# Designed miniproteins, single chains, continued (2): the designs that were tried, part 31

Each design is a single chain, and the fold is of that chain. pLDDT is the mean over its residues in the fold that is shown.

## One batch from the design tools (miniprotein)

Design m5007
Fold by ESMFold2-Fast:
Structure m5007 (fold): chain A 90 residues (1-90)
Amino acid sequence: LSDEEVEEAFKLLDTDGDGYISEEELRKYLDSLGSTMDVKGLIERADKDGDGKIDYEEFKDFLNDTDGPNYIAAKNLKKLLQKLLEKERE
């Protein structure tokens, strides 16, 4: 994903426009794609402040983790976000 695609995906997930992705917003999105990904665990890995929400910088940093324990989860999320972007453009 390009930085522009990450920003576009974040805005699509942030339905309230408050600058955060909640567990409920992410769950609705993943459920719509038939994903079995652990939403709460994903948020806990990305959420550095422990407020149960992901801001844009945390989201971007999580997706760009190439060498950490989050790499596999980030790779899987990137694939789902690509599907979201394709669906919105079709």
Scores: mean pLDDT 72

Design m5008
Fold by ESMFold2-Fast:
Structure m5008 (fold): chain A 70 residues (1-70)
Amino acid sequence: MDKVFEEFWKMLDINNDGYITLEELKEAFSKVSKELDEEAIEAFMKALDVNGDGKITKEELREWYEKLEG
């Protein structure tokens, strides 16, 4: 597995429960950049949470990351 992706996942999955919630996204992004407003973080969450259950799985994040990588 890509080490960069694994580090990114661990940064977002603060509780190590296998999901990323909106709360965890806000915490992670607030530590990385203060230029990202709450609406941008919520839009990011909605884009990845295709099931609308309020959770992003590692696989959903992986698909986004893979497209970002090329």
Scores: mean pLDDT 70

Design m5009
Fold by ESMFold2-Fast:
Structure m5009 (fold): chain A 153 residues (1-153)
Amino acid sequence: SALGRELLRAAAAGDLEKVRELLAQGADVNAADSFGTTPLHLAALAGHLEIVELLLEAGADVNAADVLGLTPLHLAARAGHLEIVELLLEHGADVNAADVLGRTPLHLAAAAGHLEIVELLLSHGADLDAKDVKGLTPKDLARQAGHEEIAAL
């Protein structure tokens, strides 16, 4: 719908007041584009904590997967948004969700060098030994990227 497209744009742009207005007008909080990308995916990727909170309160699917199997948790973990990772986990995000390449949020955080996010995901039961489609663990991706502190965990 037109409201759904506007909600996706407002969430990506960080326009908290516009997100609030669109939800009040009956915009679908779980509106998805042609790639399965939801407002929660866009807010989580962009680091818009207050919008993530508002979308979750409005009933956003915390485990929504796009066409690549990426969840909001994958995107927040890859982007380094610690407070958003914590908020998504508190709302029941699947810490071990795998994308189409078998990559978990832990794989993406480790590859990106986000040590505090790696530690947070592990504290929530993330599988340190999970293998992607190439047989690579989060530690393998960290080592390949030169993140030796994560690789040594």
Scores: mean pLDDT 95

Design m5010
Fold by ESMFold2-Fast:
Structure m5010 (fold): chain A 89 residues (1-89)
Amino acid sequence: DLLKKLFKSFDKDGDGTISLKELTEVLKSLGINEDITPLFDYIDKDGDGTIDFDEFKEFLGDSRMTPYWLGNPLFEKIAKSVGFDPRKA
């Protein structure tokens, strides 16, 4: 439920997917100015230029993103809730 609410907050146009642009804007608001395009492309297994809910969970649990989630209790809680342990990275 919490993860789905977060997904909807990233999904600005309500199409049920998150574009690279929408994800980049949210991450920049969190102070993450890194180029996430290579990670987005890696998570976007379908190659359609957007990520769905399952790919979004993969993105949050990716070890390359762990340093950006540390010190953010909401993201740490969400990652743990979907079976990822941010402390492993």
Scores: mean pLDDT 64

Design m5011
Fold by ESMFold2-Fast:
Structure m5011 (fold): chain A 100 residues (1-100)
Amino acid sequence: SLGQQLLEAARAGDAARVEELLAQGADVNAADELGRTPLHLAAYHGHLEVVELLLRAGADVNAKDIWGATPLHYAQLNGHEEIVKLLLEAGADPDAVDDD
């Protein structure tokens, strides 16, 4: 499906392919079997240009996978500081820090 191809392109960081698939009507919020969207995969792998393209196309910045993890969690897990900043600017909710 176009959604599966978009997930693969986002994981690979293929920005040109992401643009082509979105132009063909791929669902920007397509989810794999674990509930991971293209934005989750691009954020995890540090593909800044793909993250920018997906957000511009209306990707759900707060999409949750089957464990409740958002794209922000995926970017933080791998230390992608510029993507963390971009997601927060796009309206990502940071985890509520409970100091206890």
Scores: mean pLDDT 85

Design m5012
Fold by ESMFold2-Fast:
Structure m5012 (fold): chain A 62 residues (1-62)
Amino acid sequence: MKALAKAVKDYTATSEEELTIKKGDLLEILENVDGEHVLAKSLKTGKEGLVPKSVLELLSVE
């Protein structure tokens, strides 16, 4: 199920598998990876990567 989320704070990637995002960026959640991380796509840049759930606010689900 596709979900839309908004970054609630800036996050800088610490590995090549993670996504750098800024507060206010919109993301599409593609998959839940574990209890603390999601695979997300930035709607601003089109890049995909792992993002901590703690920096995201869920907006909607399909």
Scores: mean pLDDT 79

Design m5013
Fold by ESMFold2-Fast:
Structure m5013 (fold): chain A 85 residues (1-85)
Amino acid sequence: MFSEEEKEIIKEAFKKFDKDGDGTLDEQEFLAFLINLGLEDVLTEEKFKELMKKVDKDGDGKIDFEEFLELLEILKVDIEKLKQL
């Protein structure tokens, strides 16, 4: 689980990729985020789609902040890399 300080870092990264400012990331914005972290080559299309289906609980094809936290934990993202975004 992420600490409160880590969640603040994640929230700032989230805001940087939330280009429409609606408080969610669409699939393209999230893919752009993963590319900026250098995860493009290690994340398969099938794994990404499975993760989206598990965490997109409202079914609108968008990732809210809570769903984003779950995905980052599953992907074991280094929080230090988020500070560089």
Scores: mean pLDDT 73

Design m5014
Fold by ESMFold2-Fast:
Structure m5014 (fold): chain A 70 residues (1-70)
Amino acid sequence: STPEEKLEEARQLNKEGDELFNQGRYDEAREKYQQALEIRREVLGEYHPDTIDTEVKLGLLDIKQAVEKI
């Protein structure tokens, strides 16, 4: 696949992750965000705004899931 195709896949994965997060499906959302993050790190690098956005979403999800386990 081309870098452009990979970035489109990452966009779709991020969107699916957002939808799952809004449904409280945190484990499934994490899987989608992790896949999007791997693609974005590979293609855009670790400091690109889109990569950072995905990292922030994973961090917020980890906090949310930890709070709900207590």
Scores: mean pLDDT 86

Design m5015
Fold by ESMFold2-Fast:
Structure m5015 (fold): chain A 158 residues (1-158)
Amino acid sequence: DREEKIKKLREKREEALKEFPLSPEDQRILEAAIRGFEEGLKNSTPEYIEEKVEALREIAAEEPNVNLADFERALDIILNSDDKEEIIYAGQALVNMLLNAYFPERAEENNLVAAEVRYYMLLKLLENPDLSIDQVKAAALGAALGAAEAARELKEKE
């Protein structure tokens, strides 16, 4: 039952947020990731996907704390998988990796933000089973870039 899966996912997310409440900065990163995801769903063209891939690769090349092999592996999954859930988990991995590059001292908090992005993406997938693979790819890339740009902005203010 799809409705039962949605209910259980929402309950797990609410429990996680009660146990580990996000800081205002983490909430800002999450909101940016959600905006990027929603933008990707609406603009899932080959040109959009290519633009987001180029932007993410530029960020990864500029950040010395990014493991380029792990980054390219996650990106390859997003670009070449036909499994929507696998794409979402790869998107979470990119978010976590980029947050860890900007704030390596906040690895646990970064994992919680990345997990919240995943819960949001999985919930949207369950609510919208007719989403195309290209929409899911564009959305995952948009979420990763949104999170990275917000984290970069916060890092530059320190």
Scores: mean pLDDT 87

Design m5016
Fold by ESMFold2-Fast:
Structure m5016 (fold): chain A 68 residues (1-68)
Amino acid sequence: GTVVVEDDDKTLGDLIREAAKKAEEQGLTRGKVIFTDPKTGKVHTLTFEVEDGKVVRTLSFEVRDPPE
């Protein structure tokens, strides 16, 4: 499984750290963060591997414009 975390009240870095901790707590090795910038509406999606509650490798990172 993969931990998914999204929150507009935190920075992307804070969400990455939170997802890594949750993945460790749940015995999972992957995390995904979805962050929507409230100022631009752009959606940032980051998927990464987690070992010992830390991000060890980024698998993908994309930024998409808001839907029409």
Scores: mean pLDDT 74

Design m5017
Fold by ESMFold2-Fast:
Structure m5017 (fold): chain A 56 residues (1-56)
Amino acid sequence: MEKLREKLKELGASEEDIQEALDLYRHLVETEGLSPEKAEEIALGFVEARLRAKKA
């Protein structure tokens, strides 16, 4: 989780966006049974999409 948090900070994500991405990552790994690598990819994509929407 620390590496994912660091990557999200480097993208310029807010603490709220980081927290939502970490919650999504945990849900995907713990509830959906996805690999950590796949869950990280999805969480990063989620934050990138939100950052793009905020610039509109």
Scores: mean pLDDT 78

Design m5018
Fold by ESMFold2-Fast:
Structure m5018 (fold): chain A 97 residues (1-97)
Amino acid sequence: KETVEEALKLFKEGLELFKEGKYDEAIEKYEEAIKIFEKLLEKDDPRLAEAYNNLGKAYFKQGKYDEAIEAYKKALKIVPNYEKAKENLKEAEKAKK
């Protein structure tokens, strides 16, 4: 359970659930993957940033803009030049009004 390979599997399951519009289930899988990544990966690992960015996207699809903003900010703290996360953050901030 506590391996990078298992975390990658959970992350991929989350991506598939997201494509199906199952945002609550996708969020659960992303959070499980992130928990493992935070234990096993370096603080600046791009895989951790990618997981947070996708977590933010799932929250955004649910209209949970505050949670989306926080997830995108975490992705940018890990990878400051992560352009997709910057764009997603700006969209979430505009949507929050």
Scores: mean pLDDT 88

Design m5019
Fold by ESMFold2-Fast:
Structure m5019 (fold): chain A 58 residues (1-58)
Amino acid sequence: MLFRALYDYESLDPRVLNFKKGDILELLEELDDTTILARSLKTGKTGLVLKSLVEEVE
């Protein structure tokens, strides 16, 4: 499953994935109703993402 970033997001927390608006993220695991573990297809990096910052891509 793929998600698209709705906003730019930058964090100094190394557990959290940084991304830019329009970046495509691959779902690795749903942790809860607010948080996923995802991989950036642009950078190959993995990290935690808030579901409110992304939308599901068909």
Scores: mean pLDDT 84

Design m5020
Fold by ESMFold2-Fast:
Structure m5020 (fold): chain A 62 residues (1-62)
Amino acid sequence: GKIIAEAVADFPDTGGDTLAVRVGDILEVLEEVDENNWLARSLNTGEVGLVPKKYLKVLKVE
């Protein structure tokens, strides 16, 4: 199933494979890359990148 998450804080693009998010952005979690980082797709922009999991709150699992 799909994991849907919401950004709870702003995270800037730090370069590399990271995805910038703003508070309230809705994302699909694609993969848990490590203990601290999730690969996610923004449902607002369609962009994919790494977001630290501490910036995300799981809303639903489909």
Scores: mean pLDDT 81

Design m5021
Fold by ESMFold2-Fast:
Structure m5021 (fold): chain A 63 residues (1-63)
Amino acid sequence: MAGIVAVAVRDYTARTPEELSLRAGERVEILAEVDDEHLLVRSLATGETGLVPKSALGAAGPA
């Protein structure tokens, strides 16, 4: 297994084409840190990738 898993702490709706929408409780694999506020993630439910704000995610564990 590679990557770190985080959990969405709230619903998040994508605001740009590069962002990913999340539901509270959804698990994502962190692929990269893009800047201080955003992570590139992959949804474990859908397999889709996109940017999400760090404030939308809580800590989980290794994927």
Scores: mean pLDDT 76

Design m5022
Fold by ESMFold2-Fast:
Structure m5022 (fold): chain A 67 residues (1-67)
Amino acid sequence: SLLEQIESGEISDDTDVNARDAEGRTPLHIAMRLGRLDVVDDLLKRGADIDARDKEGRTPFQIGASE
């Protein structure tokens, strides 16, 4: 799953880095919540949108600041 990829730090090359889960969260939101800065850097290099908003209107940075 997407969560497992982020927890392991092994993001598949086939992963859509801007894909959204049921809560509107992108991989970047999940990586910020988990404090996986290595994964955050990898996702940003792959073109992840740092300003993407989840269903609550929060960006990945706002998630990281709250957790």
Scores: mean pLDDT 76

Design m5023
Fold by ESMFold2-Fast:
Structure m5023 (fold): chain A 96 residues (1-96)
Amino acid sequence: LGDELFEAARNGDLEKVKELLEQGADVNARDIFGVTPLHLAAKAGHLEVVELLLENGADVNARNINGYTPLNLAKIAGHEEIVELLLKNGALDVKP
């Protein structure tokens, strides 16, 4: 479940993300690097997936092992609409 959710979030597969969450996948699952589905969707620029993950209780301020939040990754990648969405949902503009 977690591995499929990471791939679906990275690929922007909105329907698969929805299906996996309905099957009980942990929206806040972390890989060995502390990366969450929200980190992957934000870095990849998948706005609708970011919105769906936040609606399902994704931790907007989750930090990976390097201290990066989804907001940090969206900014680095230049995804301005995702930056605005994350800030609207309580993202803190913190340094890694």
Scores: mean pLDDT 88

Design m5024
Fold by ESMFold2-Fast:
Structure m5024 (fold): chain A 60 residues (1-60)
Amino acid sequence: MGKIAVATEDFPQLLPNQLAFKKGDRFEILKELNDNWWLAKNLATGEVGYVPASAVEILE
């Protein structure tokens, strides 16, 4: 499994292929594209898409 991250805030879908999520949602980080956007899988829904790095925190 890749790095696990948690949503620190609710986020709407603003762009195609970007995930909408709620505070407390858990993600597996698949790829860190740049400092602003990460490719992730939502562990509750199984959806894969982009999340803003500023809205999630990596768990140890």
Scores: mean pLDDT 81

Design m5025
Fold by ESMFold2-Fast:
Structure m5025 (fold): chain A 90 residues (1-90)
Amino acid sequence: RPADANGRSQLHLAAEAGDLEKVKELLESDDIDVNAAFANGRTALHLAAEQGHLEVVELLKKSDKIAVTARDKEGRTAEDLAKENGHEEI
């Protein structure tokens, strides 16, 4: 499934916003692709890490479904994005 600029899932939006409760709810859904990437190849984990939402990052990393080493179109992992944006806690 190709990603586009509006291809953000509800999980992408919740992770970027740091909405821990919504991320929890969505991870329990059988119809959500937790590794879905939008236009720049970024997953929900990338967005949470970029914004410094540590609790959301920890919750996503605990999921057996999440690809923690996934790279965006520039070859960056979620950890790389966290470091580039000054979020050393991730």
Scores: mean pLDDT 73

Design m5026
Fold by ESMFold2-Fast:
Structure m5026 (fold): chain A 94 residues (1-94)
Amino acid sequence: SDISPIEYLHNRRWDKPVPTSALLLAEAAGHEEIVALLEAAGAQTYVLTDQGFSALQIAAALGHLAAVRELLARGADVNATEKGSLEEARRLLG
């Protein structure tokens, strides 16, 4: 899966952190089923990015419902942002 749109958006505003959450990314992209799953899991609307995007944020932005479900089943924090999650997302999304 291509994650360039998320990285590109972040780079455009890289002089300031952007409040970005898996829920907000899914809402912006129109992925209603993913929005419902994230809301049920207690996702917050705003989370500041901290040196990267979580695997859940990437899966939500790309509309990868199966990956979102798998990440939540493995105990992913719906509000977490952390360095290194990108590699996990790449493994799950292919």
Scores: mean pLDDT 62

Design m5027
Fold by ESMFold2-Fast:
Structure m5027 (fold): chain A 132 residues (1-132)
Amino acid sequence: SMELEKLAKELFEAARNGDVEKARKLLEEYLAKGGDVNAADKYGTTALHEAARSTSPGAPEVVRLLLSHGADVNAKDVMGLTPLHLAAASGSLEVVRVLLATPGTDLTAKDIFGLTPADLARATGNEELIAL
């Protein structure tokens, strides 16, 4: 529905901004209307990808919120990037910690260039955050 598409776009924006209160409210409304927490855009980007790439202080709580509602911790976008790849590249220690503490997180996932989250952390000067 057009309403679900609008809510998904607003949820993605709130997740990217680390806006915990707005993300919680939008997620609850989106799910109540039959939305899929793992819905991806044309680039394979999910709300969890947007939260994981966020450098906002609220990003770790938005990541926890999405995971608590069944977000796929290992979701891959069109580049093969998982949420952990994006968190590692952004240098968000607390987001990395939340993802690493999540059962089933694949630390060895490779993007389309064969790079793991640890490889991206190293390339951006954030290798110490993963310690893989």
Scores: mean pLDDT 89

Design m5028
Fold by ESMFold2-Fast:
Structure m5028 (fold): chain A 90 residues (1-90)
Amino acid sequence: DKKLIEEAKKLLEEAKKALKEGDVKKALKLLDKAIDVIEKLKNPDVKLLEELKKLGMEVLKKAETKEEILRAIGLILRVIGMLFDAELKK
């Protein structure tokens, strides 16, 4: 999973940069890719999931279209589900 973890981290950093530049659509695309990579991990890192949730919330605050808002909500719900599963394994 080392390669998948590095890929996820890279996608999260690129999403963070896109958000700072105001590119909500690019940030959503990068976060979608990041969660898809994280979902392939046998034991996803809670820290990665918390960062993904934080970035999803930032996207939701900056979203201007119905499509962007719904995509951000969907992403946040997916991450919350993964965090819930991770907590159940503690």
Scores: mean pLDDT 82

Design m5029
Fold by ESMFold2-Fast:
Structure m5029 (fold): chain A 111 residues (1-111)
Amino acid sequence: MKNEMGFTELHLAAYYGDLEKVKELLKNGADVNAQSSDPELKVTPLHLAAISPSENRLEIVKVLLENGADVNAQTGKESNYLTPLDIAKGIGDEEIIKVLLENGADENAKL
């Protein structure tokens, strides 16, 4: 189900750090690469996991990547395409940066 921003349940579970719900939704066929329906955002669950205030954000990032999340997914803002790696670097989360790079994130990817 999508809310007013076009976020799926997987987007919300990833942002709020509900690790069990993330695993349940992916097991039930949730689109790991779903984009929000807002044309300026176009964020994936992996983008929201990377900015999550939750203590579970590292584990959720790992689970999303294990389920085929696009490590180089870009937001839909034409003047500022952000990847999950860009978000993790902005926050300064060294462990998430490491996991994203180990999963093929291009540290120079801005397309």
Scores: mean pLDDT 80

Design m5030
Fold by ESMFold2-Fast:
Structure m5030 (fold): chain A 73 residues (1-73)
Amino acid sequence: MIEELVKKAEEAIKNGDFKKAADLYTQAAVEALRRGDYERAIEFAEKALKLDPSNPVAQAILERARAALEHHH
């Protein structure tokens, strides 16, 4: 569940493991994107990139979700 991934990411942040937290937010963004929840996919991908700006998967998800949201007005 997305909620479990977010909880684990918050725990990783508390432990100072920012790269693990970024990976968990990236996984949450993938799940949101798969469900068509583009707004939440953008939110999680942005959180992942704030923790790990070099994460190419989070960057790709952010671009895909933004494009999808812009075309579904």
Scores: mean pLDDT 83

Design m5031
Fold by ESMFold2-Fast:
Structure m5031 (fold): chain A 64 residues (1-64)
Amino acid sequence: SNVELGLRVKALRDARGLSNRELAERAGLSQATVSRIERGETGATRAQIEKIARALGVPASELL
């Protein structure tokens, strides 16, 4: 679900000591996009999931 995806992204980001802005910069996404995904307001496209996973250093399957 969007909520579960958002919580997983936030947990992985927090574990790596990254701010929301830092994750957005590393993923090549806007901070607003990352914030909406983490809050479960929106799902993420496959491409956004792959960018976030790469930025977090995890396989995309960890977020799918």
Scores: mean pLDDT 86

Design m5032
Fold by ESMFold2-Fast:
Structure m5032 (fold): chain A 115 residues (1-115)
Amino acid sequence: MPSLIELAANGDLEGVRELLEQGADVNAKDSRGYTALHWAAMFGRLEVVELLLEAGADVNAKDDLGRTALHLAARYGEVEVADLLLARGADPDAKDDEGLSARDLAAERGIEMPE
């Protein structure tokens, strides 16, 4: 059975909506500490990111490496997702376990973050 994380990674907006309506935990973590929000942000699934945040996803949830969805959006160059996460209260200066912020990762891609 596809998980919320699998559907979010694939950009299956209706599948994500159906699982959330069935009571799926929007903040559930996989074996690496990734939430559906982490996977959607990593793959640039903008509409899925918006739906997950509206459903109560923790915008600042950290994976097992201390990374937020904003870190992953910055690392993979997903500018529109990064902008949405920032608008929803993501901290661009939170550091992962390597001491890198989303701002640091965005700079490696030539992307400038506000503040």
Scores: mean pLDDT 85

Design m5033
Fold by ESMFold2-Fast:
Structure m5033 (fold): chain A 152 residues (1-152)
Amino acid sequence: MLQALSEKMQKAIEKVVEKFTGKKVTVISKAVEGATLEKARELAKELEEKTGIPVIGIVARTGGEVIVDMEGLKENEEKIKKSKEVTVLVLSDSPAGVSPVGAVTIAGATVLALTKPPEEIPEVLTGGKIAELLGVETYKEIEKLFEKLLEE
C-alpha cells in the first residue's frame, strides 16, 4: 500500500481524536522502509514549514506499538495548544501498513499527545500503556468508537 493506513482508518482516527480532544486533526500516513523516529521528525518539520499547521510525528511498529516524536512534541507544545488544527504524520516500518489494532493505538497516542503534558507521555506506547495513562474506561470508549466508525 502507498499509504500506511487506509483512508477509512485515517478518517476514523481523525473523528476519535476530535471527539476526545475537541481539536480538528488531519491524519497523513506513509509506509516507509526503515521508518525511524528521526525520519518522522524530519518529514513533520518539512510538512509544518509547507502548511503552517503543527505536526505530531508517530512511527507505527509491526508489533502494534507506536513511537511518538516527543522532542518535536515538546518543541511544538505551545503551537499545538493554540492551534485549532493539528496534522498527525504516521510512518509505518511495515510495507503491509498498519493493522486496525495499531490504528486504535495511534488514535489513543494522539489523544494523549493533545491532552497530557509531554513529560507525562512515554515515547513508546502500547494500547495497555495508553489505557493506563488515559484510563481504562476512556480507552475502551476510544476502541468502541473506532470499531463503529470502521463498520460505517
Scores: mean pLDDT 83

Design m5034
Fold by ESMFold2-Fast:
Structure m5034 (fold): chain A 75 residues (1-75)
Amino acid sequence: MSEEEIKAKFEEIDTNGDGKITTAEALRFLTDKEKSGKDLSAQEAVDIIMESDKDGDGTLDYEEFKEAVEKVEKL
């Protein structure tokens, strides 16, 4: 997935425009194979999201979301 595509997907998920998405929203995106391009189990997506949420606050900023997507692409 290109950086432009990752940015567009983040902005689509970030309905409030605050630059953050919830871990639940990120999980929904990563488990949707049509949106993420990967057939991930819910457990694999949760593990990647938890590793990308460096602050453990239950939200991902753009950089943490990008890291999660990059980890998915390496699988």
Scores: mean pLDDT 74

Design m5035
Fold by ESMFold2-Fast:
Structure m5035 (fold): chain A 71 residues (1-71)
Amino acid sequence: MSKEELSEKLISIALLGGPEALEKIKELIDQGADVNYLDSRGRSALHYAEAVGDKESVELLLENGADPNAK
């Protein structure tokens, strides 16, 4: 899977939220997903995790280098 595919998958999982999403986010980051990747709407995984209120995913993304000011 390409880095772009992993990063798109990361965004999709962040939007879902919850404990299963947290595990998958960690796996995708370990596989080389770009935590600061922006989709066609200009949104990162962090933006989606914040939108759904998944505090644990927000914390994990920030710990792995997500930039809250990336735009």
Scores: mean pLDDT 80

Design m5036
Fold by ESMFold2-Fast:
Structure m5036 (fold): chain A 112 residues (1-112)
Amino acid sequence: LQEAIAAGADVNAADENGLTPLHRAAFAGDLEAVETLLANGADVNAADNLGLTPLHLAAASGHLEIVELLLANGADVNAADTVYGMTPLDLALAQGHDEIVELLLKNGADPN
């Protein structure tokens, strides 16, 4: 990852589904990759073709430390997908990630 960035790779390059490197790192639980991407100008609020942001993927996958890091870097806590209007809070609740639910609510997530 660091080597690719040093070679001039676009940290915000989206694949055919609109997924950026930050989406993939957040979904995978790769905290070091998330830190590196954000330090190199990754768009914390990049939306894929369904309107899912890295925060949606981290919250759905139960990655508490990544949720905290994304919020600290300006992630929109109330971002909604384009299919069902699901927020990161909705996904954390659906998956039973209670600590992430508490963290999102503390950071201004709307429970309604």
Scores: mean pLDDT 84

Design m5037
Fold by ESMFold2-Fast:
Structure m5037 (fold): chain A 106 residues (1-106)
Amino acid sequence: SDTSLTFLDLSNSNLTSLPEGFFSSLTSLKILDLSNNKLTSLPEGVFANLTSLEVLNLSNNQLTSLPEGTFANLTSLKALDLSNNKLTSLPSELSNLKSLKRLDLS
């Protein structure tokens, strides 16, 4: 079932957008790879239910901004890769992610 999924690889999938709530049932997800897509934005709260998520790869997209609160519920997050995007600012809640050990912005 979707609720038991721990790893989801959506890399290189030509994604230009994500629907609101797209990952809402994936409450056991630990690793999400969204790298090498064409995402320009993320819907508000798209990761809100991913409280078990440890690794999020958003590298090599076209993200120009992130909604405030995008990562607020990612209390288990250890590694975040935002490299090779077009980001000019980061949401302030990143400083509150106590488990975060690796942040790549290159």
Scores: mean pLDDT 88

Design m5038
Fold by ESMFold2-Fast:
Structure m5038 (fold): chain A 64 residues (1-64)
Amino acid sequence: ATLIGARLRELRDAAGLSQRELAERAGVSQATISRLERNEAVPDPATLFRIARALGVSPATLAA
């Protein structure tokens, strides 16, 4: 369990996605994306995997 906020925001911005669009692709709430980007939460493995797939990256890339 690692804080991913800065990396998540960087990868989302590079993909040209809003927080809402990433949330829709990942099947999570926009509030979840927002909290993760603010480092207010640590993603569980399932959430990390869903977000990584939506961004087209490995979970390891997102958690780095």
Scores: mean pLDDT 82

